# Designed miniproteins, single chains, continued (5): the designs that were tried, part 54

Each design is a single chain, and the fold is of that chain. pLDDT is the mean over its residues in the fold that is shown.

## One batch from the design tools (miniprotein)

Design m17970
Fold by ESMFold2-Fast:
Structure m17970 (fold): chain A 74 residues (1-74)
Amino acid sequence: APTPVSGSIEEVKEEVIEMLDKLLEELKEVLDEERYRQVKELVEETKEKLEKAKTIEEIQKILNELSDKLEEIL
């Protein structure tokens, strides 16, 4: 039987989105405009995927894919 858990997936999504916004602010100080634009586009795509995610595992997979792509850009 499904058991309701505290901390909905929507709450996790909001926390991750806030973390990504902070990451963009930090990277803007370090990266040039071209690299920053690439990272910003990647983060925006990641936010769209997070909005569609249904499980914590999907969120984790999306974040891992973001990390891999960031390593290629940075």
Scores: mean pLDDT 78

Design m17971
Fold by ESMFold2-Fast:
Structure m17971 (fold): chain A 67 residues (1-67)
Amino acid sequence: MTPEEALKKGLEYMDKAVEAERAGNIDEAIELYRKAAEYFSKADTQEAANLAVAARLRLVGLEVERE
């Protein structure tokens, strides 16, 4: 997988995570944000690194709401 493909996949999962969160599917949203962060980490760019942090902050917030 190229870094460019990893960034694209991360963005696709981020969009799906936001939609799942809006639908109230919190467990699905957490999993999708986790996948987005993993793909962004593979992209090896500063933009992707910033997006990975954003995705991780969002999933942690949702996990805290579950407890």
Scores: mean pLDDT 81

Design m17972
Fold by ESMFold2-Fast:
Structure m17972 (fold): chain A 60 residues (1-60)
Amino acid sequence: APMLAVAVRDQGPTTPAVLGLKKGEKVEVLREYEDGMVEARSLATGHVGLVGADGLEIVE
């Protein structure tokens, strides 16, 4: 099963690489990086981008 996480806060896309999320939005975790960034896909929009790991709670 894909690794799922939920956004714990709203996040605006501050750069083109950063994924915009709303609190409670579910994402699929694609890759974790050593700097604490996560590459994720929004399940609502299908967009892929970077999210700080501190902004996500792993669900499944």
Scores: mean pLDDT 76

Design m17973
Fold by ESMFold2-Fast:
Structure m17973 (fold): chain A 62 residues (1-62)
Amino acid sequence: IDEKEVLDALGEIAAVIGNVKATRKMAEKLKEMGDYESLQRLLELAREHGHEEVAKVIEEIL
């Protein structure tokens, strides 16, 4: 299992649930890894599920 794949999956779950703290932590790790595609996907999921605070956190990290 790729560490990036695990982080991406956990980030998606956090964004869908609307967990701001967990999403920030996962987004910071994805940025450190240079994975901007996964960050954009988290942003889309947060917006799709109506979690504006989560979306704002991802935009600040992006």
Scores: mean pLDDT 79

Design m17974
Fold by ESMFold2-Fast:
Structure m17974 (fold): chain A 84 residues (1-84)
Amino acid sequence: VEVNLLSEEELEEARAAAERLAKEGRLAEAALVLAQLAGQLAARGDLERAAEAREEALRLAREAGPEALAATERALAQAEAANA
């Protein structure tokens, strides 16, 4: 099975980008970056880190509002479907 996985460095860069966006108050964008990170971690079999990223993505999305929450939930569902 060919899986397009990010490198460990790219995963760390994605987390840093999400933290920067959250500090800037760009919560919806931070949530989407974390949702993508959660999908990549799950694809690698790192389920604990994936769960942590998913929980933080949903937390930030709830703070951003219902549209951001819906977008983040869709991104997470698409990642789960791609890994099935």
Scores: mean pLDDT 79

Design m17975
Fold by ESMFold2-Fast:
Structure m17975 (fold): chain A 86 residues (1-86)
Amino acid sequence: MKVVLTLKGLSVEQQTGFALRAIGLGLDGYDVEVEIEGDTVTITVGGLSEEQVQEFIDFAKEKEKQGYKVKITKEGDTVTIEVDFS
């Protein structure tokens, strides 16, 4: 399975933090791509199990509970998650 995680409205410190976490996933052997555009970080992670995809969904649900705008969509084996920190 694949997750596309888009994080919007990030501070420079938050951008660095998420980019470092994505690098960590790449070092753990996942297929990871990171794009940074302005205050937006997009992380694409492939090679995930269904349980690992659920961990990303749980992260997004936790951010939604904190009052952030969250959108989760599933199409085939790809889950797209958008979180807006603005």
Scores: mean pLDDT 83

Design m17976
Fold by ESMFold2-Fast:
Structure m17976 (fold): chain A 102 residues (1-102)
Amino acid sequence: SKEELIAEVLAFLERAIAEYEAALRAGEDPGETLRRLREQGLEEHPELALAIGRLHGLMVQVAMEGLRAGLSIDEIVERMRRVVRENVEAAVEEELATRAAG
């Protein structure tokens, strides 16, 4: 169902955000962490590739903007969670529409 797919995408991205937060707090390269998490998501959930790809792209954009603006890690993480929450339904609907067309 759409609700089950939304829950699956949210569960993956919340795990990804938590790992990204840990990397930022440890002073690790956040770009490398985000790249690895995207690859892991596509490997674990190839059936959600469009939804994961779109939401991951939005998370990267928000994180990059927050880092450039000098926001705290807590503010960056909250903005990443917000953009995922606001866009997950539309991303899953686009994934399902693509499956129906192909």
Scores: mean pLDDT 81

Design m17977
Fold by ESMFold2-Fast:
Structure m17977 (fold): chain A 99 residues (1-99)
Amino acid sequence: SEEAREYIERRIEENVKEKMEKKKPELIEKYKKENPEASEEELKKFEEKLEEIIEGTAESLARIVRNLVEKFKEDREDIIELLSRLAGVSRAVIEKALE
């Protein structure tokens, strides 16, 4: 069903974004250590750029995975496994969504 496919794409996007957001503080600390002379404005621009990268990466990965499912129907079992890992849901949920 379309709703189940949209659910999986959303879960992939959310799961990827959550994992990247958890790394955001470490990247900011690294930037501060490498750029001790950075102004508050430069730090804000760096943080804003990280947010754009995180959002864009999550959206791009969700789209890539959708395109792979549509192109490689022959590798259904491998695609189900990949989607299960990326979405953080069971293979059974993915299988029902692709029916």
Scores: mean pLDDT 74

Design m17978
Fold by ESMFold2-Fast:
Structure m17978 (fold): chain A 95 residues (1-95)
Amino acid sequence: SSAREEAQKEGEEFIERAKELAEKGKRDITAASKQGKQAAKDALIRYAREFQRLADEARKKMEELGEQQVGSETLREIADLANELTLYGQALLAA
């Protein structure tokens, strides 16, 4: 159905956006660590919050897309991203 096709596209767009943010966050944290302790702390807090927010969005997206019967591979990738972002965000806050 068109709704299923739209849901599939939304899932794929979410995956791309989430991966891009995760990679950008890792790069920005690394760059900030070279600028000083305050910059490093600010980057850790910022990206911890962003990753937790994105993980929450991923969990909600999983439920919505599951109801629309999108492909199992797309749902699995979103679940993997939610888990990775949650753990990474927690690790950044513990640092």
Scores: mean pLDDT 83

Design m17980
Fold by ESMFold2-Fast:
Structure m17980 (fold): chain A 67 residues (1-67)
Amino acid sequence: GSEESRRIARELGREFIPRVVEAIAEKYNLPEEVKEKIATDPKAFDTFVRLLFEGKKPEEIVKEIEK
């Protein structure tokens, strides 16, 4: 297995995931405070991504992040 493949995956994750999160947050018109938490707090970011993969509605995502 190529270490290059893992490096590319990490770089794409680091670059791509924040961009996708930002676009989705804008699409669902999430509150600015929630968007700020997702951008700055690793726990909020992880919760946001996890809930998106679980197919949670925007209001449920906001509720969990605002805890």
Scores: mean pLDDT 71

Design m17981
Fold by ESMFold2-Fast:
Parts: structure tokens; C-alpha cells; sequence
Structure m17981 (fold): chain A 56 residues (1-56)
């Protein structure tokens, strides 16, 4: 879970929003009731909005 969360942050810093979303979704799946899972879920919503903006 924390490993997936850190991978999501690394992808986000690299500007790879699609990879960041996938890693954060993994963090939510592995530990949905953890602080990292809650933060990852919120990050997914924000990053999906950004990705749609880039695609559209």
C-alpha cells in the first residue's frame, strides 16, 4: 500500500498522470481503510480531472 502510494507520487512528479492514477488506485485497493488509501482516493479524483483536461 505505502509502496503503491509512493509510486503514485513519483509518477505524479514525473508528470505521468495516467501512471499516477493507476498506482493510487492500487494503494486504495490494498489498504482502503488506511490514511494512504484515503489520500490516494482523493488524489485519483484530482488527477482524473487533470487527465481529462489534457485529453480534451
Amino acid sequence: AEEAYQAGLAAWRAGDLEAAIRHFEEAVRLAPDSPEGARAGAAVAVLRARLEQQRA
Scores: mean pLDDT 77

Design m17982
Fold by ESMFold2-Fast:
Structure m17982 (fold): chain A 72 residues (1-72)
Amino acid sequence: ATRRVRLTVKAEGEDVVAHNAATGSYLKVKAGEELVFSAYLTDAQVAGMRALADAVKAQNPNAKVEFEELPV
């Protein structure tokens, strides 16, 4: 099964850099920029994206991070 998702990361004032060592996932957004990622993902990929979003928020407490599962 796939789910429709959207990840939004806004770098407010400083660069956003995050790494999840357990999954090898990383994300970088330059100060003043916004990353928007939208996709249809499997349950395992959704879990991975949530873990990445949590890592971004933990490592960048001033960043605006939103992860949404959208209705199909």
Scores: mean pLDDT 78

Design m17983
Fold by ESMFold2-Fast:
Structure m17983 (fold): chain A 80 residues (1-80)
Amino acid sequence: MAEELAELLAAERPAAEAELAELMAKSDPATAAALRARFDARLAAAEEVRALLEAGKSEEEIRARLAAFAAAVAAAEAAA
């Protein structure tokens, strides 16, 4: 499962990066910065999920960690 997730993330990443680049090019600097920060936070969360899967953590525990990361990113964006 961890290997499958890593493979999916690797396959999806170039397309996601290309889409982000297009959105940033069409956005104002503040919106572009927010999009980049969100993307980077999602990548960090995905890497953490892979580590948790390799450690044998449950799917529910992994979802809870992802929700915490999403909340932290939203709070940071609101504070900026």
Scores: mean pLDDT 70

Design m17984
Fold by ESMFold2-Fast:
Structure m17984 (fold): chain A 56 residues (1-56)
Amino acid sequence: MEELVKRLNELEERLKKLSTEAQKAYLDGDVDKTKELNAEIAKLREEIARLREQLA
């Protein structure tokens, strides 16, 4: 359980960073960068959801 909780926290930290970067790219009008970052965010959310399911 400890390892899964640590991994979950690391992924949530990465998600926060990517979300901030995606927001900045969106405001800058960088459509390609925003699309790439949103795709990465979606993948991370999937991973987080699976880990949360294992912890439930």
Scores: mean pLDDT 82

Design m17985
Fold by ESMFold2-Fast:
Structure m17985 (fold): chain A 65 residues (1-65)
Amino acid sequence: SMALLEKAEEARKLLSEETIEVSREIGEELRRIGEGIDEGLKIGKKEGKSLSESLALGAEIAKKL
């Protein structure tokens, strides 16, 4: 009984720690993607590109960051 509760708490702690780390990594990637998209939209607007072309450019810029 107690051994099962201890193992469940340990598993929960490990899952929580991994979830925090994954959430942090997702946050960092979303920041990079956001920066690339912002730059792509800025360039696209200046060059008269469509929204889809500007987003595609932003994605390519994000990959290089």
Scores: mean pLDDT 77

Design m17986
Fold by ESMFold2-Fast:
Structure m17986 (fold): chain A 61 residues (1-61)
Amino acid sequence: AAQPAPPGVVEATVRADDSIETVRRMAEALRELRAQGDEIRVTYDPDVPAEKKAAMDEAAA
């Protein structure tokens, strides 16, 4: 059973099998949510390569 997350917090998980394009699309969506005032938290699976983390950081900024 999921307790409702506090209002204004959005969590996203990047998985090792996500494509770089999927990561960039996710980052763009998170930027829109952040522009609305939401707090964005990104979690990375331990297998996620550094290039995907860099793509998220660049596109989410």
Scores: mean pLDDT 73

Design m17987
Fold by ESMFold2-Fast:
Structure m17987 (fold): chain A 110 residues (1-110)
Amino acid sequence: GGTGAGAAEGAAKSALASGTGATAGGIGGRGGVGSGASGKEAGRYAAEGAARASGAPAEGGEENGAGVVRGAGNAGIGAGAAGEAAARAAGAVARGEAEGTRGVTTAAPA
């Protein structure tokens, strides 16, 4: 269920990262958790950082690792990179419906 729900959250995070960027690295978890976690690897820090950061009660490691829509492995990168890919897929369907309607045809179950 990460594609639909995660895409909506990813789209919101992408908007904040693009316009505001005031959160801890735009998408929030990526900069804060990844930086604090033992794993600095951009893609891996989400999974490895969650495993390592799980020992830190003050860190969001438990929350980002404790599978919400982003899941343990997708805590940072999923909400950022993979989230943007999913957000683009779900955002494209929403924009396809809106801009498709503006273009020539309405969205229909093809």
Scores: mean pLDDT 40

Design m17988
Fold by ESMFold2-Fast:
Structure m17988 (fold): chain A 69 residues (1-69)
Amino acid sequence: SDVEVLVAQREGQEALELARKAGASEETLKELERLVDELIQAVADGDYERARELGRRIRELLESIGVKV
């Protein structure tokens, strides 16, 4: 659904902004960008199992750098 893709894009942008504000390294930001792009693609493809796994990995990465999710 277009709505689900837009929500994933918005949440991904917010996650990247939070990581930047937390002082994440360039390597961490690139990994987060990769995971966010893969999440958006999974949602667009209707692959909700993969989207759920990617969302969990994004959350764990953000938590590892001190971002509250």
Scores: mean pLDDT 83

Design m17989
Fold by ESMFold2-Fast:
Structure m17989 (fold): chain A 69 residues (1-69)
Amino acid sequence: MDAAERAERVRQTLADLAERTGVSEQEVRDLLLSEDPEKQARAEEMLREAGFTPAAIERLREEVRELEE
């Protein structure tokens, strides 16, 4: 709920996803924060393969974007 707790959770999620997909945390973050529709589509496919729902993907993208502030 606090920004610090949200940052920790997001980082944990990115680390888990990176381990599962074989992609680095930095690459996952770049794909989620990208304004490029092709990169956004790739991120969605990767996250869905990792078991994320469309709603969870959109939420994660928003949380990562807010923390970039």
Scores: mean pLDDT 75

Design m17990
Fold by ESMFold2-Fast:
Structure m17990 (fold): chain A 74 residues (1-74)
Amino acid sequence: MTEEQKKKVEELREEAVDRILQVAAATSDRDQFLAEVKRIADELIDKLEKEYGLTPEQAIEEAARAVREAFERL
């Protein structure tokens, strides 16, 4: 992975974290919150694979990290 790709991957992960935190602040329903978290994670995985050439394993790891980081900040 190039340094520029790494920077973009980090930016996308941070955007995913921010989106999860925003949903948490706006959503009163737990099931809806979890469904939105899954949607955000799935979108991140798809984008990382298709636009940045990450392997499925790498994309899943980055998405899992974003979800963990967001939950640690809740």
Scores: mean pLDDT 83

Design m17991
Fold by ESMFold2-Fast:
Structure m17991 (fold): chain A 64 residues (1-64)
Amino acid sequence: MMTPEQRKEAGELLIEGQKKIEEGKYKEAIELFKKAYKIAVESGDEESAKYAQLALKYAEEKAK
C-alpha cells in the first residue's frame, strides 16, 4: 500500500509533466513522467503507473 507522501509526490510529478507537455518541453516532461512511473510502481499505484507509462510514450513520440 502506498503512503500518502508517495501518492502526493507521484501526483505532483504527473501534474508538472503535463505542464511541460503544454509548454512544448517534451524532454523535461519525459524525466518527470519517468520519476512518477517509478514512484507509482514502488507504491503499488497501478493506475498512476499506467497513466505515467502512456504519458511517457506520448512525450517520447513528441520529442523525436
Scores: mean pLDDT 79

Design m17992
Fold by ESMFold2-Fast:
Structure m17992 (fold): chain A 96 residues (1-96)
Amino acid sequence: ATVTQSPASVTVPVGGSATLSDTVSGSEPVTAVVWEQRYADGRVRHVASEPIATGGTSTLTLSGLQPSDTAVYYSVGYRPDGSTTTGSGTTLTVVG
């Protein structure tokens, strides 16, 4: 399976909103997607998770954004065996 994320980067003012998306493609089944916020210091925060069908699309909408929301956001597809496929990431920058 392949997880393709869009956009590659987005810059948003403080208090604004951003919508991130992914598409899961390929013949391997993917049953869930987890959205992770990965900080420059190596911390990872689970943001959202949802079931997905193979060939499906997932979206993450973030609102009321603060400078502390600045990070790379990854979509992580989970296979039925518990193995994962990680997307390319979306770099979110919040400016105020």
Scores: mean pLDDT 79

Design m17993
Fold by ESMFold2-Fast:
Structure m17993 (fold): chain A 85 residues (1-85)
Amino acid sequence: SATEEAEKGAKLLIEGVKSNDTDKMAEGSGLVNRGIGLAVEKKDKEALEVALKGLREAAKVAKNESVKESLEDGAKKVEELLKEL
């Protein structure tokens, strides 16, 4: 489901950011983006809220400024999607 993809993606993304593991960050980001796409298609606000929370938590633990900025930009895009639903 969109929520399961977003939850799994968020967990991997947060773990990747904490450990500076680029493979986990890529996999986690991919799953979050897949969850967002499915959520928009299905108008699943819960899945978008899970993705938003995950992106915010990943940004919060990011020590690299570029990584943090990218995650914050992703969160802003999800916030806009939630406003449109």
Scores: mean pLDDT 86

Design m17994
Fold by ESMFold2-Fast:
Structure m17994 (fold): chain A 56 residues (1-56)
Amino acid sequence: ISELVRELQEAIENKDLEKVQELLEKLGLPKPEKIDRETIEEIGEGLAKLVEELKK
């Protein structure tokens, strides 16, 4: 799980839309209906907060 989350963060940082969608499916997270840079930034912010909480 943590490895997939890290890969998702990297994909978000690279703005790789296809990989973000693929990793969201693997994690069982809902895919956004519209996936663009704004949506990826929102997902990235939420995921960064989650990862910081999990690393403590």
Scores: mean pLDDT 69

Design m17996
Fold by ESMFold2-Fast:
Structure m17996 (fold): chain A 86 residues (1-86)
Amino acid sequence: TVALKLLRGATQTSEYRLLRWLRRWLGVESAVNNLVDALAIVVLHYVTNLVSKVLPAASLAIGVGTLLALLVIHLINSSLTLLRKR
């Protein structure tokens, strides 16, 4: 019980840090395209999950969709980090 309360506290702190990191990464004030791209990826993931509930064989589609979303995010982050460092 005490351990669970400590874990929840840590999770809330991480969520706040994640929110700040996302705001900085998305550049909400001037990077509209980055914001639109991020929203499109999130929406696509949710739509894929909804479709899987209708079609039993669509579990494969969820797997593929999630993998593609993760790969795109990873590639964008890697490219931005390399460009900034150089």
Scores: mean pLDDT 55

Design m17997
Fold by ESMFold2-Fast:
Structure m17997 (fold): chain A 76 residues (1-76)
Amino acid sequence: KEEAKELIEKAAEALLAGDFESAGDYLALLRVKFPELAEKLEKAINDAIAKIAASKDEEERKKLVEELKKKGLEAI
């Protein structure tokens, strides 16, 4: 559970920084180590990443990342 939380938090930080490569790596580790959790979050993660990538405002991006992080932590 703690490792899943760490991976979600690191993915969120990478997304906030615009580092989609590192975010993808952390999410891939989440899928390998916690497949049931990753399956529950798959749609939410994909929807959030699409919105974050489309965001033109840093403040909006921060809010979207925080929502994804909250959903991920609630699913644990």
Scores: mean pLDDT 75

Design m17998
Fold by ESMFold2-Fast:
Structure m17998 (fold): chain A 71 residues (1-71)
Amino acid sequence: AEKLLEEALKKAKEALKMSKTINQINEAIAIMLRVIGLKLDIEWGLISEEEAKKEAEKLLKEAEELLKQLK
Protein backbone atom coordinates (compact mmCIF):
# COMPACT_ATOMS: atom_id res chain seq x y z
CA ALA A 1 0.00 0.00 0.00
CA GLU A 2 2.72 2.53 0.96
CA LYS A 3 4.55 2.32 -2.40
CA LEU A 4 1.25 2.73 -4.29
CA LEU A 5 0.37 5.77 -2.16
CA GLU A 6 3.81 7.32 -2.80
CA GLU A 7 3.33 6.82 -6.57
CA ALA A 8 -0.23 8.24 -6.42
CA LEU A 9 1.01 11.31 -4.52
CA LYS A 10 3.86 11.79 -7.03
CA LYS A 11 1.45 11.65 -10.00
CA ALA A 12 -1.05 13.97 -8.27
CA LYS A 13 1.76 16.52 -7.68
CA GLU A 14 2.75 16.27 -11.37
CA ALA A 15 -0.91 16.85 -12.33
CA LEU A 16 -1.03 19.89 -10.02
CA LYS A 17 2.06 21.38 -11.78
CA MET A 18 0.40 20.83 -15.19
CA SER A 19 -2.99 22.21 -14.08
CA LYS A 20 -4.26 25.24 -16.06
CA THR A 21 -7.63 25.82 -14.32
CA ILE A 22 -8.88 26.08 -10.73
CA ASN A 23 -11.00 22.93 -11.29
CA GLN A 24 -7.91 20.93 -12.35
CA ILE A 25 -5.95 22.26 -9.33
CA ASN A 26 -8.83 21.26 -7.03
CA GLU A 27 -8.96 17.72 -8.51
CA ALA A 28 -5.20 17.23 -7.98
CA ILE A 29 -5.38 18.57 -4.41
CA ALA A 30 -8.39 16.31 -3.64
CA ILE A 31 -6.40 13.21 -4.66
CA MET A 32 -3.43 14.36 -2.53
CA LEU A 33 -5.69 14.85 0.51
CA ARG A 34 -7.23 11.38 0.02
CA VAL A 35 -3.72 9.85 -0.09
CA ILE A 36 -2.83 11.63 3.19
CA GLY A 37 -6.09 10.43 4.79
CA LEU A 38 -5.46 6.81 3.78
CA LYS A 39 -1.87 7.01 5.11
CA LEU A 40 -3.26 8.14 8.48
CA ASP A 41 -5.85 5.32 8.50
CA ILE A 42 -3.02 2.82 7.88
CA GLU A 43 -0.78 4.34 10.60
CA TRP A 44 -3.62 4.24 13.16
CA GLY A 45 -4.67 0.71 12.20
CA LEU A 46 -8.18 1.84 11.18
CA ILE A 47 -8.10 -0.12 7.90
CA SER A 48 -7.05 -3.67 6.97
CA GLU A 49 -3.99 -4.26 4.75
CA GLU A 50 -6.25 -5.71 2.02
CA GLU A 51 -8.63 -2.71 2.09
CA ALA A 52 -5.71 -0.25 2.21
CA LYS A 53 -4.13 -1.86 -0.87
CA LYS A 54 -7.46 -1.72 -2.78
CA GLU A 55 -7.99 1.97 -1.91
CA ALA A 56 -4.34 2.79 -2.76
CA GLU A 57 -4.70 1.12 -6.19
CA LYS A 58 -7.89 3.14 -6.80
CA LEU A 59 -6.13 6.40 -5.86
CA LEU A 60 -3.16 5.60 -8.13
CA LYS A 61 -5.53 4.89 -11.04
CA GLU A 62 -7.39 8.19 -10.48
CA ALA A 63 -4.08 10.12 -10.31
CA GLU A 64 -2.87 8.44 -13.53
CA GLU A 65 -6.16 9.25 -15.32
CA LEU A 66 -5.98 12.91 -14.22
CA LEU A 67 -2.33 13.20 -15.34
CA LYS A 68 -3.21 11.59 -18.70
CA GLN A 69 -5.97 14.20 -19.25
CA LEU A 70 -3.47 17.02 -18.54
CA LYS A 71 -0.88 15.97 -21.16
Scores: mean pLDDT 80

Design m17999
Fold by ESMFold2-Fast:
Structure m17999 (fold): chain A 59 residues (1-59)
Amino acid sequence: ADALAEALAELREPRRFSHREIGEAAGVSPATVRRWQRGETTLSAETLRRVLEAIAARL
């Protein structure tokens, strides 16, 4: 979603966190994080929130 892309840009996605770190923090596999980023799968709202929180907290 456009709003999600904007939020990730503001959270300084250019830091480039590993899929493994994000997956572990959100409780999903790294492959699931990667597939979600590529639009190949969907996450529940709760899991998506954990992923975004993990990215924000990494700064």
Scores: mean pLDDT 66

Design m18000
Fold by ESMFold2-Fast:
Structure m18000 (fold): chain A 64 residues (1-64)
Amino acid sequence: SAAEAAARAEAAARAAEASGDKEMFQNALTSYRAAKAAAERGDDTAARAAAHEGEQFALMGINK
């Protein structure tokens, strides 16, 4: 669901923050904002795409 995608994007932003990579955190935070906006308008596809993007940024921060 769009709400679940927004929650995943939030978790990704938190993981990126914890990684210490400020650039990846900012990127993941931008993706979270996009996922949240998509969820607010009921756009499940856009919310899931933004969540996936945020998760990729978090992994980049973690994997250095």
Scores: mean pLDDT 85

Design m18001
Fold by ESMFold2-Fast:
Structure m18001 (fold): chain A 66 residues (1-66)
Amino acid sequence: MQKVEEEIRLRGSGEASRYASEQFKKEALDSDPESREKWTVEITPGVREVLQRTIERAREEVRRRE
């Protein structure tokens, strides 16, 4: 497991954060809360914070529309 973490290490900090954010956003579209938690478990603390903000923003945006 921890495929996301492996990709993060390979791409470096800057690019890794961007990659993780996109991955988290994709999970938000799946409408699965457990998927979101799954990503945070496999991701490093720094990236985890960025992902959490991204997915929360995405879900809230969808909710605001109706």
Scores: mean pLDDT 55

Design m18002
Fold by ESMFold2-Fast:
Structure m18002 (fold): chain A 83 residues (1-83)
Amino acid sequence: SIFSSVFSDIELSEEQEKKLEPVVQELLEKVQPEAEKQLKQNLRGEGTRKVLADPYEEMAKKAEELGLKEIAERLYKLSELAK
């Protein structure tokens, strides 16, 4: 998944992965239908990225609440790049 690709670049403990898995699943349920819609419309690149801006920001906030500052900072950066 797109979120698993993001987390592959961040060194996570087993405990941190377990804490993030429910958050990732919740946000995937919100993002996946919209991402699939964009793909069906052949809206790749910027169109697809913009759809991910708000989900990345929301995930960053939840990661910050969990004390995962490094992950939150990376997600905020990804959200900004998606805008």
Scores: mean pLDDT 63

Design m18003
Fold by ESMFold2-Fast:
Structure m18003 (fold): chain A 83 residues (1-83)
Amino acid sequence: MVLPVVPLTEEEIKEMIKTFIERLKDFVENSKHATEFDKKVLEELEKYYNDLLKSLEIIAEYFKKYSEELAKQIEQIIEQLKK
């Protein structure tokens, strides 16, 4: 079956994922210091961040079938974000 979706380049995918996650990481970090947020809101933000990391792991696994180099680059981004 032919996929009718326009493919992104490996570099474009990497940059988009990195930028999006960096923004989410910053949002989560800032939220941890906000006195106006309750525990439930912080738990939901942490869950969202963790779900995003899981999605990246799935994407990295998917790309191992096509390009080990791209998969490793995504894995490096995941490792950097876990810091």
Scores: mean pLDDT 63

Design m18004
Fold by ESMFold2-Fast:
Structure m18004 (fold): chain A 86 residues (1-86)
Amino acid sequence: MGVRVEIEGGSVGLAIAALGIGVDGLLEGREVTVKVDGRTITVTIKGASPELVRRALELGRGAADAGRKVTISEAGDDVVLTIELS
């Protein structure tokens, strides 16, 4: 089961962390798409492993604990990480 994690007011460090999860998806042989639209970066990993889902959820929880606005929802079998840079 996949996850969508949307982080508002993200840092460059959070964007780099999301891109790192995307790179690991590529190394697992997954289809990965990175879209940049203004200050928003979206990393999509199709058919993501349970490990990548766990890492995406940990990134979102860490951002929420740091006081950022985070939305977590279901995304079928995919991981979708959206970082809106402040």
Scores: mean pLDDT 87

Design m18005
Fold by ESMFold2-Fast:
Structure m18005 (fold): chain A 56 residues (1-56)
Amino acid sequence: REEELRRVAERIARSVKDHLGEEAGERVLRRMEELIREGASLEEVVRAAIREINEA
């Protein structure tokens, strides 16, 4: 469900923030939230997070 995806996204973003800094965490969270709003699957959301991390 969307709420579950949102909680997973928040946890991923927090982990990114802890390791790569606050700006990276915010960027990853924003990207994941956009995809969740568009109806993306968990796999798509996680893939987008990995892509954003690699861009940092």
Scores: mean pLDDT 77

Design m18006
Fold by ESMFold2-Fast:
Structure m18006 (fold): chain A 91 residues (1-91)
Amino acid sequence: DPEAIEERTRKSMERDEQEMERVSKTANEEQLKVLEEHRAMQEAAPYMREAAELLRNGADPAEVLAKLQEALAKTKDPVRQEELRRLMAEL
């Protein structure tokens, strides 16, 4: 019976949507924190390593700031951008 299959499919989709909405509203704060930390590390890590290497080699602070500016330009998250700006201000 096509109508019975359609009814079951509809109820299954409604359950999936309700579960997704529940998970979205009750998002685990620890999971969100871990995802944000991983995102920040993946986006900024190469530029931060290069900036650290420049500092070890006695490079001009302006060159270090330029590398951190590149990290800032690659980061789309405003929170991560603010963290990079704070790091630049500490140099």
Scores: mean pLDDT 63

